# Designed miniproteins, single chains, continued (4): the designs that were tried, part 37

Each design is a single chain, and the fold is of that chain. pLDDT is the mean over its residues in the fold that is shown.

## One batch from the design tools (miniprotein)

Design m13260
Fold by ESMFold2-Fast:
Structure m13260 (fold): chain A 98 residues (1-98)
Amino acid sequence: MEKEKKVIDELLKKLREELAAEKNPSTRELIELTIELLEAIKNKDKKKIEEVIDRLVDRQVAAWAARGITVTEAQREAMRARLKKEVEELEKELKEKG
């Protein structure tokens, strides 16, 4: 529905304003990935959604590795599955609110 696109556009506007004000490189990268994810949802680009989810997982694993925390492949796959489910739930919520 048109209303779904409007909700996503408002979220994108807020995230772009946050990105412009943010000075922390790690937080900027997270905001940029969130913008890419929302744009992929808006465009119904399933392949791009999966790509952004993989990049979010890789970023989180790298952040934990920098702190000496080892993540297993099973844990990586669980994180991917959780994010995919959250994206599906977000798409449904946006459709219901829009």
Scores: mean pLDDT 79

Design m13261
Fold by ESMFold2-Fast:
Structure m13261 (fold): chain A 106 residues (1-106)
Amino acid sequence: SSTSKRIAEANKEVEEKFPNLDTENVSEEEAKLLAEAIARIYGIEDEEKVEEIAEALLNKKDLLEVEKKLLAEALGISEEEITKAIEGDEEARKKVTERLKELSEK
């Protein structure tokens, strides 16, 4: 699947360039590279969205909200549905799982 390949490539690139990356003390350059890697995982090509991810990483705020938005867009489901799935709602979890399976089969 293209998603599994993107995840593997993104992880390899981050590990090779930043083997001692401390997510609590991310630099501006590291934040940008991480944002580009995350964007590749979710299939995001919009530079403005990549910038938003980088800003969230640098500020250590709202990163979870940014991740929810990206996952919602990639899966074609609502942010509320993703929040419910994270909180353990069985129906929401099934919906997210089915969407992830569809994405992985491409």
Scores: mean pLDDT 63

Design m13262
Fold by ESMFold2-Fast:
Structure m13262 (fold): chain A 89 residues (1-89)
Amino acid sequence: SLSSDEQNLLNEIFKLVSSHLPSSAVVTLSTNLFDAGLDPRGVNQLVSDLKKRFGVTVSDDDLVKLKTPQDIFDFVLSNVKDIQQALKN
């Protein structure tokens, strides 16, 4: 089960991801973002949003592993010291 902070983090990640995809895209935890229409511009904007919103820096080596919203959630959760502090950014 997820804590309330983890559920809030997941919801914010879904919002960010969906903002960089076509409005017709159906997004679940396991949706491959590239198959759903995430282009190079969308990737760059998503990386910037993750840094701005959560204080998380994504390297090019990290980015190759981020295929689904689940991957992004796990990455952010692993790289933030405090979820509440990350949500404040």
Scores: mean pLDDT 79

Design m13263
Fold by ESMFold2-Fast:
Order: structure tokens, then C-alpha cells, then sequence
Structure m13263 (fold): chain A 77 residues (1-77)
């Protein structure tokens, strides 16, 4: 399921990047709702990144894409 793993990685990277931008904006503007939305998106992105790694365990491209999603969330794994 390389295709499924890559889709999770892509969705995870998008959510993590969007969540981080919202978190930064919410902190700057002191908007609690924007901060909470940012946190929720980062957490969802992390979950999708791990799911991609699990599904793509024997596929280097899928694992690399999953790691990229985790990196976008501020992780280095």
C-alpha cells in the first residue's frame, strides 16, 4: 500500500505545516481559538506521519515521506 502510505504522508505534511502557521499566528495575535486549531492540526499531521511510516515500512519512499511530515511538525524523526 505505497499509494495509501504516500497519501497519509502528504496529508500529514500539509496538516503539520498549516497547523504550525496557525499556531505561530495565534501566539502573535493572542488568539486562543487559532492556537488550539494549530495544535489540533499539528497533532493530526503527526498521527498521519506515523501512519505513513507504519503502512510503508518496507517502502523507502513512503517512510521518507512520513518522516518529512513529522519534520514539518517540528520533529526530527
Amino acid sequence: STEEALKYAKDGEKDAREGKKLLDKGVETKDRKTILRGIALVLRGIGYGFQSIILGKDDEEAVEAGKKALEAAGGKG
Scores: mean pLDDT 80

Design m13264
Fold by ESMFold2-Fast:
Parts: sequence; structure tokens; C-alpha cells
Structure m13264 (fold): chain A 77 residues (1-77)
Amino acid sequence: MNIAIISTDPRKGALEAIKKGVSAAVVPLDYEAMVRAIREAKADGLVVVSDDPEKAIELAKRAFEEVGKKIDEIIVL
């Protein structure tokens, strides 16, 4: 299951990923960091630390698509 969690607090986002049972990488609002997390670290989820949920969702969707994956769930904290 591929998920994107958007939070201003990396700890809250990481705890949400743990509750969902998803291996997630904590990343800034940075497209290249998101792509590396999915491609190289083999993360099933992203915790995007941002106060801009619309931009975070857009970049996360593009990052998963770049590596041939689709987001199954989006959570905004």
C-alpha cells in the first residue's frame, strides 16, 4: 500500500505511518528527495513535512508516478 502523509510535524506523520503499518520515509517538500525515498530506500509511504498540503500532494503523486507507482491513500494531519 502506497501512502502519502502530509504534516507540519515529522513526528506526528511518522506515528501515523506506524499506525498504518507502512514503511515510510520522512521527507521535506522536495521532489528529488521524494523520488529517492521511493526508488532507492524502497519506501511504501512518504511523510511530507510541509504547511502546503496541495503542493505536497501534487509532488508526492508525481514522485510515485515517476517510479511507476500509484498512491492508494492520502492523509493530511
Scores: mean pLDDT 87

Design m13265
Fold by ESMFold2-Fast:
Structure m13265 (fold): chain A 98 residues (1-98)
Amino acid sequence: SLTEVKQRRLDALVGRIIDRAEELAKLLEKNGQTEYAKKVKEVIDKLRNATTREEIKQVLEEFIKLAKEILDKSTDPEIQQVAKSLIRLAEEALELLD
């Protein structure tokens, strides 16, 4: 189990990850990348429904993989910035889970 301090930090990071992922989905929709926007929304739903440490870890790894694919496919600077931020936050959350 996580310490109380680590759990509070994880909860805050998960909230920030969801906010950034929602921003990413909106930018993808605006840019016409509707299939990537749908995939991002699906991973947000998985994260909201994740209850175990193992489930959260798997969903965070899925976010990192998806955000890296989006970076490869998008030339939009705002999408790239938000995707990079999402990767950083997800990697930070994974460190707390280890």
Scores: mean pLDDT 88

Design m13266
Fold by ESMFold2-Fast:
Structure m13266 (fold): chain A 75 residues (1-75)
Amino acid sequence: PVRRLPAAHVVAIADEAGEIRAYLVYTDNTIELLEERRVDVPGVLSRVTALPADASREEVEEAARRLVEEVEAEL
């Protein structure tokens, strides 16, 4: 099953092996952090960063917030 989200921009977070661990959905000054890779998002995949495979959820969320700032600066 695939969950579809309303998204202006989508950012993927990858581990050191290049495996996607999470997606960040950025819309209208809100963000949603997704750890499920089977998400169908109607947005543009804007940015990817690599994290250690054993990164904590807080580290993943912090990286996601930083990527949102970078995407926002590009807009």
Scores: mean pLDDT 59

Design m13267
Fold by ESMFold2-Fast:
Structure m13267 (fold): chain A 79 residues (1-79)
Amino acid sequence: EAISLNNLGVVYQSQGNLAEAEKYYLQALEIHRQIGDRHGEAISLNNLGVVYQSQGNLEEASKYYDQAGLIDLKIAIDK
């Protein structure tokens, strides 16, 4: 389940295991995209942004944050 994968990513991130956190967030992202869960997609993208920011990769982090922000705006408009 994509929510469980995001939660597992959070656990690894809290342990400082950023590589494992990234893997689980990417798996959650793919599942959310496949099922059309835009809210879950935005959560996974934000979590990936935090992982890349923690690794010092600010360029990749900004790309993920921007994607999440655009999805959040689309969700708000569709209400």
Scores: mean pLDDT 80

Design m13268
Fold by ESMFold2-Fast:
Structure m13268 (fold): chain A 100 residues (1-100)
Amino acid sequence: SPEELLEKIEQLLKQMYLVLRTEPKEKALALLEQLGAEIVELAGKLDPEMAKRIKELLDEFLAAAREMSEDERLALMDEVMRQLGKLIDELEKKVKEEEK
């Protein structure tokens, strides 16, 4: 169901935030890539164009984060999480409108 997909996406976003804070850089980036791919797959079941936008944002984040210090990476994470949250909110509103 769309609600279950959105709930799973929210849980994956929370897991990404935790992983970036708790895991060593190389392991964190590998896990974020895996979690990001799962978010994109789930979003694609709801809206393929939104999934593309989410994928582009995550790909840019992963590329930038590989070259950053820990402090720079945490600041970038906060900005990316804000942008991802905005895209997920947009996706949720679109899904709710399609119920009519």
Scores: mean pLDDT 78

Design m13269
Fold by ESMFold2-Fast:
Structure m13269 (fold): chain A 61 residues (1-61)
Amino acid sequence: LSAEERAALRAEYEALVTPLAETAAEIDKEVQGLSDEEAAALAERLRDGLADALLAIEERG
């Protein structure tokens, strides 16, 4: 993949995983009693981690 293809694909994966990351952060917020700021930070970390993992799989299976 070119650098531009990787960037475009990662952006698509971010869009796809955002609802999953937000749902997971909401569950963790309820279970652990996280603040709104902590939950938002967790959602971003999960989104980035999932997008990076999907991109790594896409580069080679």
Scores: mean pLDDT 80

Design m13270
Fold by ESMFold2-Fast:
Structure m13270 (fold): chain A 88 residues (1-88)
Amino acid sequence: MEELLERVIEAAELGVETALEAALAGVPPEEAEERAKRAVIERYGEEALRLVEHLAENPSEPLAQEVERRLRERLEERLLALRKERAA
């Protein structure tokens, strides 16, 4: 379970990062989402993407809550680092 949890978090993080980079570059939301899904499939496989999507649609599941919590922590740390760099 722990290895699966870590892999799912990494896949979700890659997806969010890819979509965010595309959006910041002016790519339309639907195309940014398609790029994110493609990146996840290429690196982690279609099963990882399906699991990430399932957890996003079923947020009450314990695994989904744990993935969301850890992903949020990692994203908050990254945003804080970016804000500090831009404020310097």
Scores: mean pLDDT 75

Design m13271
Fold by ESMFold2-Fast:
Structure m13271 (fold): chain A 85 residues (1-85)
Amino acid sequence: SAEEILREAIAKLDVSDEKELQLLVWARMILDALREAVAQGIPLEEAKKLAEDYANQVAKELGLSDEQRKLLIEAVRKAVEEVYA
């Protein structure tokens, strides 16, 4: 599931417990937003672009490394595809 994709990716980022919790809360919010996007007929490519932008923003706010940010963005792309499948 999209939730499992994001949860597993976040666990692999090797961040502090506090940052992991913040990322898990963020992931729930992004999944809810993606489900709403599907309901409203937002195209897959537009949803991917928005989700990647949000992932980049949260990575910067939490001070994630470039490698960690890349892993998060790749997981978000897969989660968007899973929600739209």
Scores: mean pLDDT 86

Design m13272
Fold by ESMFold2-Fast:
Structure m13272 (fold): chain A 77 residues (1-77)
Amino acid sequence: MRAELEREVAEGVIQISLGVINTAIETKERNGEKLSQSEIDSMLKLLDKMIAMGEEHDVDQSLIDELKALKAKIEKL
């Protein structure tokens, strides 16, 4: 019960973080702008923290896979 609540909160935070990062990337792409190296580095640090939090709280593997896929996409920019 307690661990389940902690997992649900972690999943919510991960979902919000994914939404914010994806929206930022989409907005830059729509405006024909490139992400700066500092923006890329900040996004990668946030994604690493979200992956660690997700693994710690045993969130759905699909969310961890989505975070890792987004990280790989950003690393190619």
Scores: mean pLDDT 81

Design m13273
Fold by ESMFold2-Fast:
Structure m13273 (fold): chain A 80 residues (1-80)
Amino acid sequence: SREELIRRQIESGERLIEYLKEHREYLSEKELKRLEEAEERLRELRRKVEAGEEVDFRELIFVEAELTLLVMSLWISLKE
């Protein structure tokens, strides 16, 4: 279902945030700000799901994309 897919995507994003926070020392100041903003957005999406409110799928996609870009940047930094 749509709700199940949204929940799984939020859980995935939360795991990416935990991974990025564990490696904060490798992130630039700008990347840390982007991580903080993504975490706040994902928390709001989680709150909406828990409250049974409609989730903007576009917002979820943008947050996931931003987290993916941050992870890719981290991987590049770690392999240099």
Scores: mean pLDDT 85

Design m13274
Fold by ESMFold2-Fast:
Structure m13274 (fold): chain A 79 residues (1-79)
Amino acid sequence: AVEEARRLAREGIEIALKAMENPESVLEAIGAALAAIGAEFHAELVERVQHSEEEARRAEEEARRALEHAREVQERSGA
């Protein structure tokens, strides 16, 4: 679930880093990866809301942390 979303983020970042041989494509690849992560988190949150609000809140926090971390890596890679 959230761990799977984090794995997708990691794989997306690795693909983006490989694209570092072409700097223009790196930002595009990172943007696509972040969009995919957002969609996955949204789907997961919808399912968890039906189960438990406590679980949904935890998933939201973990999703936000993962997105913030991915953004940090993006900013460091871009700088």
Scores: mean pLDDT 65

Design m13275
Fold by ESMFold2-Fast:
Structure m13275 (fold): chain A 91 residues (1-91)
Amino acid sequence: MSREEIRRALEALERVGAALDAGDYERALAIAEEALRELPDSPIAQASYALARAAVAHAAGDDEAARALLEAAREAIARAQELIEALLAAE
């Protein structure tokens, strides 16, 4: 991924986090979906989308879907974290 694509994915992740913290799950999902549409192969965009979907399912009371989506989000977040750590370690 280009540095600009990584920056855009991180900015989207920050906005998704802010919306989730505010309890605005619909806004969080919309931001994450747009980011994933622009950057479909971004682990960061994939993590944002999975987390937003899990939050929407949880808010809807769909505990089974929320659990499955949280497990998917955990995996996507691990991949995003690995990418961020690799970028920070680059000389």
Scores: mean pLDDT 79

Design m13276
Fold by ESMFold2-Fast:
Parts: C-alpha cells; sequence; structure tokens
Structure m13276 (fold): chain A 124 residues (1-124)
C-alpha cells in the first residue's frame, strides 16, 4: 500500500468512526446537512454560516479526491465545528454537544496521524 493509499484509508476510518451508530445517536446535528425546512425557517443562518457543511458532505469530498490529506480533513471538520459554534449560543446543549463531538474528532485524527507517521517512518 502506498503512503497516499494508507492516508486515504485512515481518512475513511476516521469518517466511519464519526458516522458510527453511537456517534449518530449522540450527535445527530453533526451527521447530515441542515434540512431545507430548517434553513427556510431560519434565513439568518446563511449570514452566520454561508457555506454549511456536514460529515456526510466531507465524506463525499474525500471519495471525490477533493480532500487528500489528514490536514485537509482536519481543516474541513474544524470548519464544520466553527459553523456550529457560530449558530448556537454559549452554554446551550447544542454548543456542549459540538464541543464533545470536536473532542472525539480530534482524538480520532490524532490516532490517524500517529499511524501515518509510523507508516512513513517504516518506509524510510
Amino acid sequence: MSLEEFELALMREVLARLESPEMRAAFPLMMDPLSDDFLEANPQIKDIIPNPISVTEIRARVEAGEIRTLDELEAELQRMVDNYFRLFPPGSPEQEATEAWRARAEALLAEARRRLEARRAALA
């Protein structure tokens, strides 16, 4: 397996963990795009987060080859987190859920980075 193929496999593993049944149950707000009905009822959202994103949309971009590295994946996941922090007020249950989800995502990315570094070292 090439280093590029290994990094793609790691990105797929991170996304699969973030989309696990337990993560979907704990953090439903992070999984799928905001509904059209919700966006129509809340037109101000486009001013707060003009380019909304979800884990499902990030996965599609990884599979399309538009996100090629763990650094690029982390940047897109952080952009999603930043959008949710802008959307929900401080101390809300939704902000607490966003922070807990971010912590899980950061832990998964850190583990993936350790595995990539170990693989890179083994090839040197």
Scores: mean pLDDT 79

Design m13277
Fold by ESMFold2-Fast:
Structure m13277 (fold): chain A 67 residues (1-67)
Amino acid sequence: SSRHQQLIDQLKKSRVSLDQDIANLTKQIDANKDNPKKKTELELKKLVLEIALGATRYLIERLEERM
């Protein structure tokens, strides 16, 4: 349906954004290798985004199976 297609398109856009944010955090983690406290904070933020990315991918797969 058109509603399912709109949801899939929005989720795919969110996936691209999450991939970019994760890549940026990975660069920040590398830049802060000598700062353990900052590195740990950034690694936690990256973990949260990786969980969100996994959930987004799961939703796309379920919606595409339904169409």
Scores: mean pLDDT 87

Design m13278
Fold by ESMFold2-Fast:
Structure m13278 (fold): chain A 90 residues (1-90)
Amino acid sequence: NEVEVNREKNDKLAEEALKEAAKELGLSPEEVKELLEIREKIQNQEMSIDELPEETREKLLQFGRVYQEKYDKLVDEYIREEEEKRRKLK
């Protein structure tokens, strides 16, 4: 818990998590782009999730869950790897 993920590493982990989530869900790069644009609009309060068609809403929620799972796993792996490196410092 003493290892911090810097912005550059965080951006790389986020990109890798996006690719893994897209692969698991069988999403095309086009579909990923559309879901990310929708997510950004919702985060900026430009759109409500309730305004989305049911099919799009389900895809967005599923993509978000899988992305978060992949991201958390990658962050945990990075933290463990950095802690192991610190353990080797005498």
Scores: mean pLDDT 76

Design m13279
Fold by ESMFold2-Fast:
Order: sequence, then C-alpha cells, then structure tokens
Structure m13279 (fold): chain A 89 residues (1-89)
Amino acid sequence: SLAAAGEALLAELAPEAERLRDSPDPRAAMLALMRRGIELARRRRDEETLTALAATLMRAGFSEAELREWGVSEEVIRRARELLAAERA
C-alpha cells in the first residue's frame, strides 16, 4: 500500500531530512531529499513509493522531464498522472 510504503520511506529518509533541516536553500534541500527518496525506491524496486513520490513532485510543479532525468520510468510517471487525475475527479 502507498501508506505503508510511505511510512517505510519516511523512516529511511528521517536522518537525511534532519541533515537538510538547516539548509540555507530549503527548495534545494527538498529537491535533494526527493532525489534520495527516488533513488532508494528505485533500488528497492518499490513502485508504490516511487509513484507516490512522483505524484508529490508533479503536484509541487516539477516536470515529467525532470523526473525522467532522475531515473523515474515512464510507467511510474503514467501512474502518477493517473493518481493526480483521480484526485481532481
């Protein structure tokens, strides 16, 4: 489930998030944290977490091209788009 995947990822990213808390550039810090989350989800082949992260980034205004640059697959981008469309329905 997305909730369980999100909780597991949050636990893994907690030290990274705390390290970036004092960053002078909060946007760059958030971007670095999200890139780390995408890397971890991709390495674990955790498509649910990766889809949730992709949807969050798209909701925040990041482009599909940026997600592709960070190694997010077309299938995950498609599912993220569907998730966002469902939220608007």
Scores: mean pLDDT 70

Design m13280
Fold by ESMFold2-Fast:
Structure m13280 (fold): chain A 71 residues (1-71)
Amino acid sequence: SMKDYLETLEKMIEQVRDMVERLKKNKDIAGLKGLKKQIEDWINTYQVPEEIKRKFYEVLEEIEKAMKELE
């Protein structure tokens, strides 16, 4: 169902945020860059509800901020 799909996507967003924190802790700029690319490619490949798409863009902003803080 749409509800189950949205819950799955929200769990994916949480997992991605955990990855961002791990990569940031390890000062892995290349890893953050790769993760950003994977998320952008995923959003462009799959039909994503607007609500979830906004949450993924928020995560992309978090990745960009982390990369800038590590520079």
Scores: mean pLDDT 81

Design m13281
Fold by ESMFold2-Fast:
Structure m13281 (fold): chain A 57 residues (1-57)
Amino acid sequence: MDAARDTAEAVAAYMVENAANLERNQALGDAAIRAYSEYREVIQEQVEKALAEIAAA
């Protein structure tokens, strides 16, 4: 539980920082928003995989 929580918190913090960067760079437009969405989904998939591995151990 603790390791999974720490991992999720680290990922969440990174996503928040990345979202702030996107807001600062509004001029990037939809392309940057799409890239962020894809990145967000990849991170979420990695978090789910890590949690599954922890549960299996």
Scores: mean pLDDT 64

Design m13282
Fold by ESMFold2-Fast:
Structure m13282 (fold): chain A 118 residues (1-118)
Amino acid sequence: AEEAAILLGIVAVMETELPDEVKAFLDKASPTVKKAYEEVKKLGSNLTREKLLEIAKDLSQEEVDAMLEFIEKVFPKLSEGAKYSIKLVINFYGSIEARKKLAEKAKNPELKELFLER
């Protein structure tokens, strides 16, 4: 699902500033989430929207909700630069429908705005 693709991209941005917190989350995550994230990391600059959607397709709603909860917890610790990078990820990978669904579930007002913006 596009929602899962957006959240995988956001976690990758978060790892650039908070690698230990992302590692702790991944150590507790399902094998499916771990494998999906490893594939995102392997592709790096070669990660296209199509490839990210293919990687994300096998993630369940429970796994998507767990990623969003982790992002909510960590989001207030991020720099303005990291938040801007997250906005770029949301705009690049997210359809209007996927962003709206994530905004509806998000609890942090600033994160809700990032999902809805542009």
Scores: mean pLDDT 81

Design m13283
Fold by ESMFold2-Fast:
Structure m13283 (fold): chain A 83 residues (1-83)
Amino acid sequence: TKEAILEGLERLREEAGKVSPLLARVAELALEAARARLAGDEERVAALAAEAERLEEQLTEEELRLAEELLERVAKELKEELA
């Protein structure tokens, strides 16, 4: 559902904030992009995607690995709550 997607992204944003401010910003952009997609705001989605790409270029290999671990953990928690 829309609620489940947004809740998962909000949780990801909170967890990313505990790791690094840069990861928190990327997660925040993902949440905003999801909301924009649900609203049909294609221009906003494109702008948010461009900013996320610029920030991803600044991520270290370690930060990318941590982002993958966070995404997997949040996805697992969300699946357990929906069960």
Scores: mean pLDDT 75

Design m13284
Fold by ESMFold2-Fast:
Structure m13284 (fold): chain A 98 residues (1-98)
Amino acid sequence: SKELEEKIKKIEEKLSEIISATLKRAVLRAIKREKERLGKLSEEERREIEEELRRLEEEIEELIEELRKLIEEIEGKVYESDAEVESAALQLVVKAKE
């Protein structure tokens, strides 16, 4: 039970990190689109934003893979898609608390 509680806490932490990175990615995408619309996006700034977006996408993929491993360890099930992993993680957190 304590071991399961510690694993669920790690799942909550990984979900929070995924949400944070996903929000930052969404904000950067919105800034890029708006600057393009206004004709205010320089080639240098475009490259900087695209590089930051690439780093965020890599971070999200790594976090989802870590989340997958934690869930598979708890449930003994293999998940194929990132969406299934995120859904399973949320279900575990909800079942553990409220």
Scores: mean pLDDT 84

Design m13285
Fold by ESMFold2-Fast:
Structure m13285 (fold): chain A 71 residues (1-71)
Amino acid sequence: GVKQAEALIREAAAAHKAGQTQLMYQKLQEAIDIVGRDQTMALLERLDPRLYAQVQTAEAIREIGDEIDAR
């Protein structure tokens, strides 16, 4: 549940620091699949606010900012 999502977010943060952007987004998507987007974003903000800001600023490539039509 939530603890597994926290672990995935930690892995995403580690992947980001290693320059592994694709793996980072994969891990974030896995967390979203477990606890949903809102909870994943809240956990990301709490566990790694810098990565949260970066993801928000990237306006989301792919899943996170693609709010056109299909959302």
Scores: mean pLDDT 73

Design m13286
Fold by ESMFold2-Fast:
Structure m13286 (fold): chain A 74 residues (1-74)
Amino acid sequence: MDFLRSVGLDKIEGIDDELLERLGEGVYTPSEAVKLYNKIMNSKSVEELQKIPGIDRETAERIFKGLPKFLEEN
């Protein structure tokens, strides 16, 4: 089971399949996936997203730009 897809992280613009696999390295339970989801959803800046393992600055900028659309659709 892909726990990150189950919480909808694949629906965020800026999170592609390659990034999902990278973010999933170390996610072994649904609870860990929910924790990562909440950390991304509650990030208020690009710098906060960069604190997540597997997210570089360019990736953080893409995710941060995509979050408003994801929040409107979900």
Scores: mean pLDDT 73

Design m13287
Fold by ESMFold2-Fast:
Structure m13287 (fold): chain A 72 residues (1-72)
Amino acid sequence: ELDLFAQAVEEEARRHGLPDEVARKASEKARQAPNLEIGAASAAKALMDAGVPLDVASRITAEAYQRAKAAA
């Protein structure tokens, strides 16, 4: 699930028009997490650290989280 979640984070970030570097960084942070819940928090933090607004970062990670769970 973590790999699927990380891929979904990258795809959602790109759909929101974020730079590839930001999308890839958030995806990498998600993959490094020990579980999906921490992966979601790590991805959101990486997006916010890159200057993404909280509402956008939350939407990206929530959408990715739901897609990862639906595929389980």
Scores: mean pLDDT 80

Design m13288
Fold by ESMFold2-Fast:
Structure m13288 (fold): chain A 92 residues (1-92)
Amino acid sequence: MKIKASVYGEDGRLLAESPPTESWRSAALYALGFVRQARAQGLRRVTVVIEADSGEAAKEAAEILAAELESEGWRVRVEHEGTKATVTAEAP
């Protein structure tokens, strides 16, 4: 099973993309690092797209990412579409 996370800025531009990994946690933590970097650069909204071989894997990785972001004060929305999950993080 491979999971990949892609991080997009407010303009929809790709900021970073993870190498494919079999670890839901590794995909989530990679994305978290880039969301933190985007915030440090002044971005107020960041979108993370998690793609996996299964909807369950995408959902689990997205839930890990969402929990970590919410713990840091981000306002988070998660959307599911087949084998893809979209996590939108907005600064408070």
Scores: mean pLDDT 81

Design m13289
Fold by ESMFold2-Fast:
Structure m13289 (fold): chain A 94 residues (1-94)
Amino acid sequence: MEERVERILEAIKAEIDRVNPTKEQLEKAISILQEAIERNESKDDLIEAIGTALTILGVPGDSAVTSADLRQLTKEELIRVIKGLIEYLKEKLK
């Protein structure tokens, strides 16, 4: 389980590095991901938040991770992916 979360994060981070998003895109993506966690949203809403954040960052929806891959994760695993993404995006912002 842990390894699956790490592999998905690694794939997403690689695509984010490839597209090199702007500071404004990073800030917008962080905001959306933080709101999704804070609202206690459903699994489907968390998946949608990840997809929306990736779109804002300029990552094509299927190049990093598919919605089918994300649907195999538990809600707790999705929250870990989102938290890992927020941390990574904040590091890129500095």
Scores: mean pLDDT 80

Design m13290
Fold by ESMFold2-Fast:
Structure m13290 (fold): chain A 95 residues (1-95)
Amino acid sequence: SEKETERVKRIRELVENNEPEKEEELKELLKEEWLSTVRNMLEGIEKAEKRDIEKTGDEEKRKKVEEDREKTVPRILELAEKNAESIANFILEKL
């Protein structure tokens, strides 16, 4: 998305300039990028499954996709949010 592209450009700028006073800004952008990446991956998986269901008419798979959307996906997103700071700190240490 446009917002994701702008965030990636800002992350690259902050990494290239290596200014210690902007470390917290970089950390917050890394957290946002991590969460966006997880959301995009989950949305991509759901879209692929829905295309397969449309082609096959698989009602059991349709029910499973609905269950995953209501129960599993929200839990994955909650875990991604809880781990965002640790992931951002790990990436920051490698830069």
Scores: mean pLDDT 85

Design m13291
Fold by ESMFold2-Fast:
Order: sequence, then C-alpha cells, then structure tokens
Structure m13291 (fold): chain A 65 residues (1-65)
Amino acid sequence: AKKGEELGEKMAEEGKKLVEAGVSVDETNEILAKKFGPIMQKLKLSGEEADIASAKAAEAMNEAV
C-alpha cells in the first residue's frame, strides 16, 4: 500500500478546502503539519513516503490558489 500517497490525498483535500475558504497557504501548511504530523509518526512513514504526502498536498493547494 502507498501509505504516503493515501495520506497525501487526505492532506490535499483538507489543504485545498482551507485555501478555497480563504486561509493563507502558510497557515494551511501549519494546520496540516499539526494535524497530520502525529499521524505520520504513528504510521512510521519513511522520509520518501512523507515527501510524497507533502508533495500531494502542495500540488492541491497550488491548484486552489
């Protein structure tokens, strides 16, 4: 299973909704880090899996701007 990709999709959906609601990209990144950082640690994601999740979220936020 692509753990980073699945988590990235959830982060992307939440990030996109926040940016579309008028939250800044910087504040959205802080919210996502607080919410999903502990989840990444519990799932023991590799650096590569965490990078995939972060990239997915960044792409969705970029599309929402």
Scores: mean pLDDT 77

Design m13292
Fold by ESMFold2-Fast:
Structure m13292 (fold): chain A 66 residues (1-66)
Amino acid sequence: MLESLRKALEAARRGDYDTAAEWLDVAAEKHPESADLFREWAERVRAGEDIAPYLEVLELFSEEPL
C-alpha cells in the first residue's frame, strides 16, 4: 500500500478526518493516474464520511501473494 494511503487510513481510524484528507491529497499529487479517486475520497472524508473501509480494501490488494 502507498505510504500516503497508509497514513490516511491511520488518521481515519483515529477519527482525524482533516489529517486523512491531507494524506489523500498527497497521494493524489504523487499518483496523478489515480488522483481523481483520491480527491473524491478526500472530499468525502472532509464531509464526515468514514473512508477507512475504502483504504482497507486497497491494503488487501497491496499484499503480494508471494
Scores: mean pLDDT 76

Design m13293
Fold by ESMFold2-Fast:
Structure m13293 (fold): chain A 104 residues (1-104)
Amino acid sequence: SNAEKIAEKFVEEAKKLPDVESATLAKVRGPDGKEYYEIDVVLKPGTDLDATAERIKKILEELGAKNVKVVSRNASSPDQTQTVVIEAEIEGVPVKVTLTQPPA
């Protein structure tokens, strides 16, 4: 689908960011039977999670994603695994981007 192609393009753009170690796309069927995209972005240790989250939001917006927002952040300590979750819609398909910062 067009949404899937845009999601794949987003993953390739995310992989180009200097702070990103890996990015993967999964197509997930929700409890309502509808398809969603889950994208996992793993950051290199010792990088700026919040700055990378802002860059990720801009890439999503530039690719035409709507309702791009940070919905959670689970830790602020650099000695712990930190996670930011961004939700968006690509061509009406819900997308969840999880950014994971491993401990430094």
Scores: mean pLDDT 84

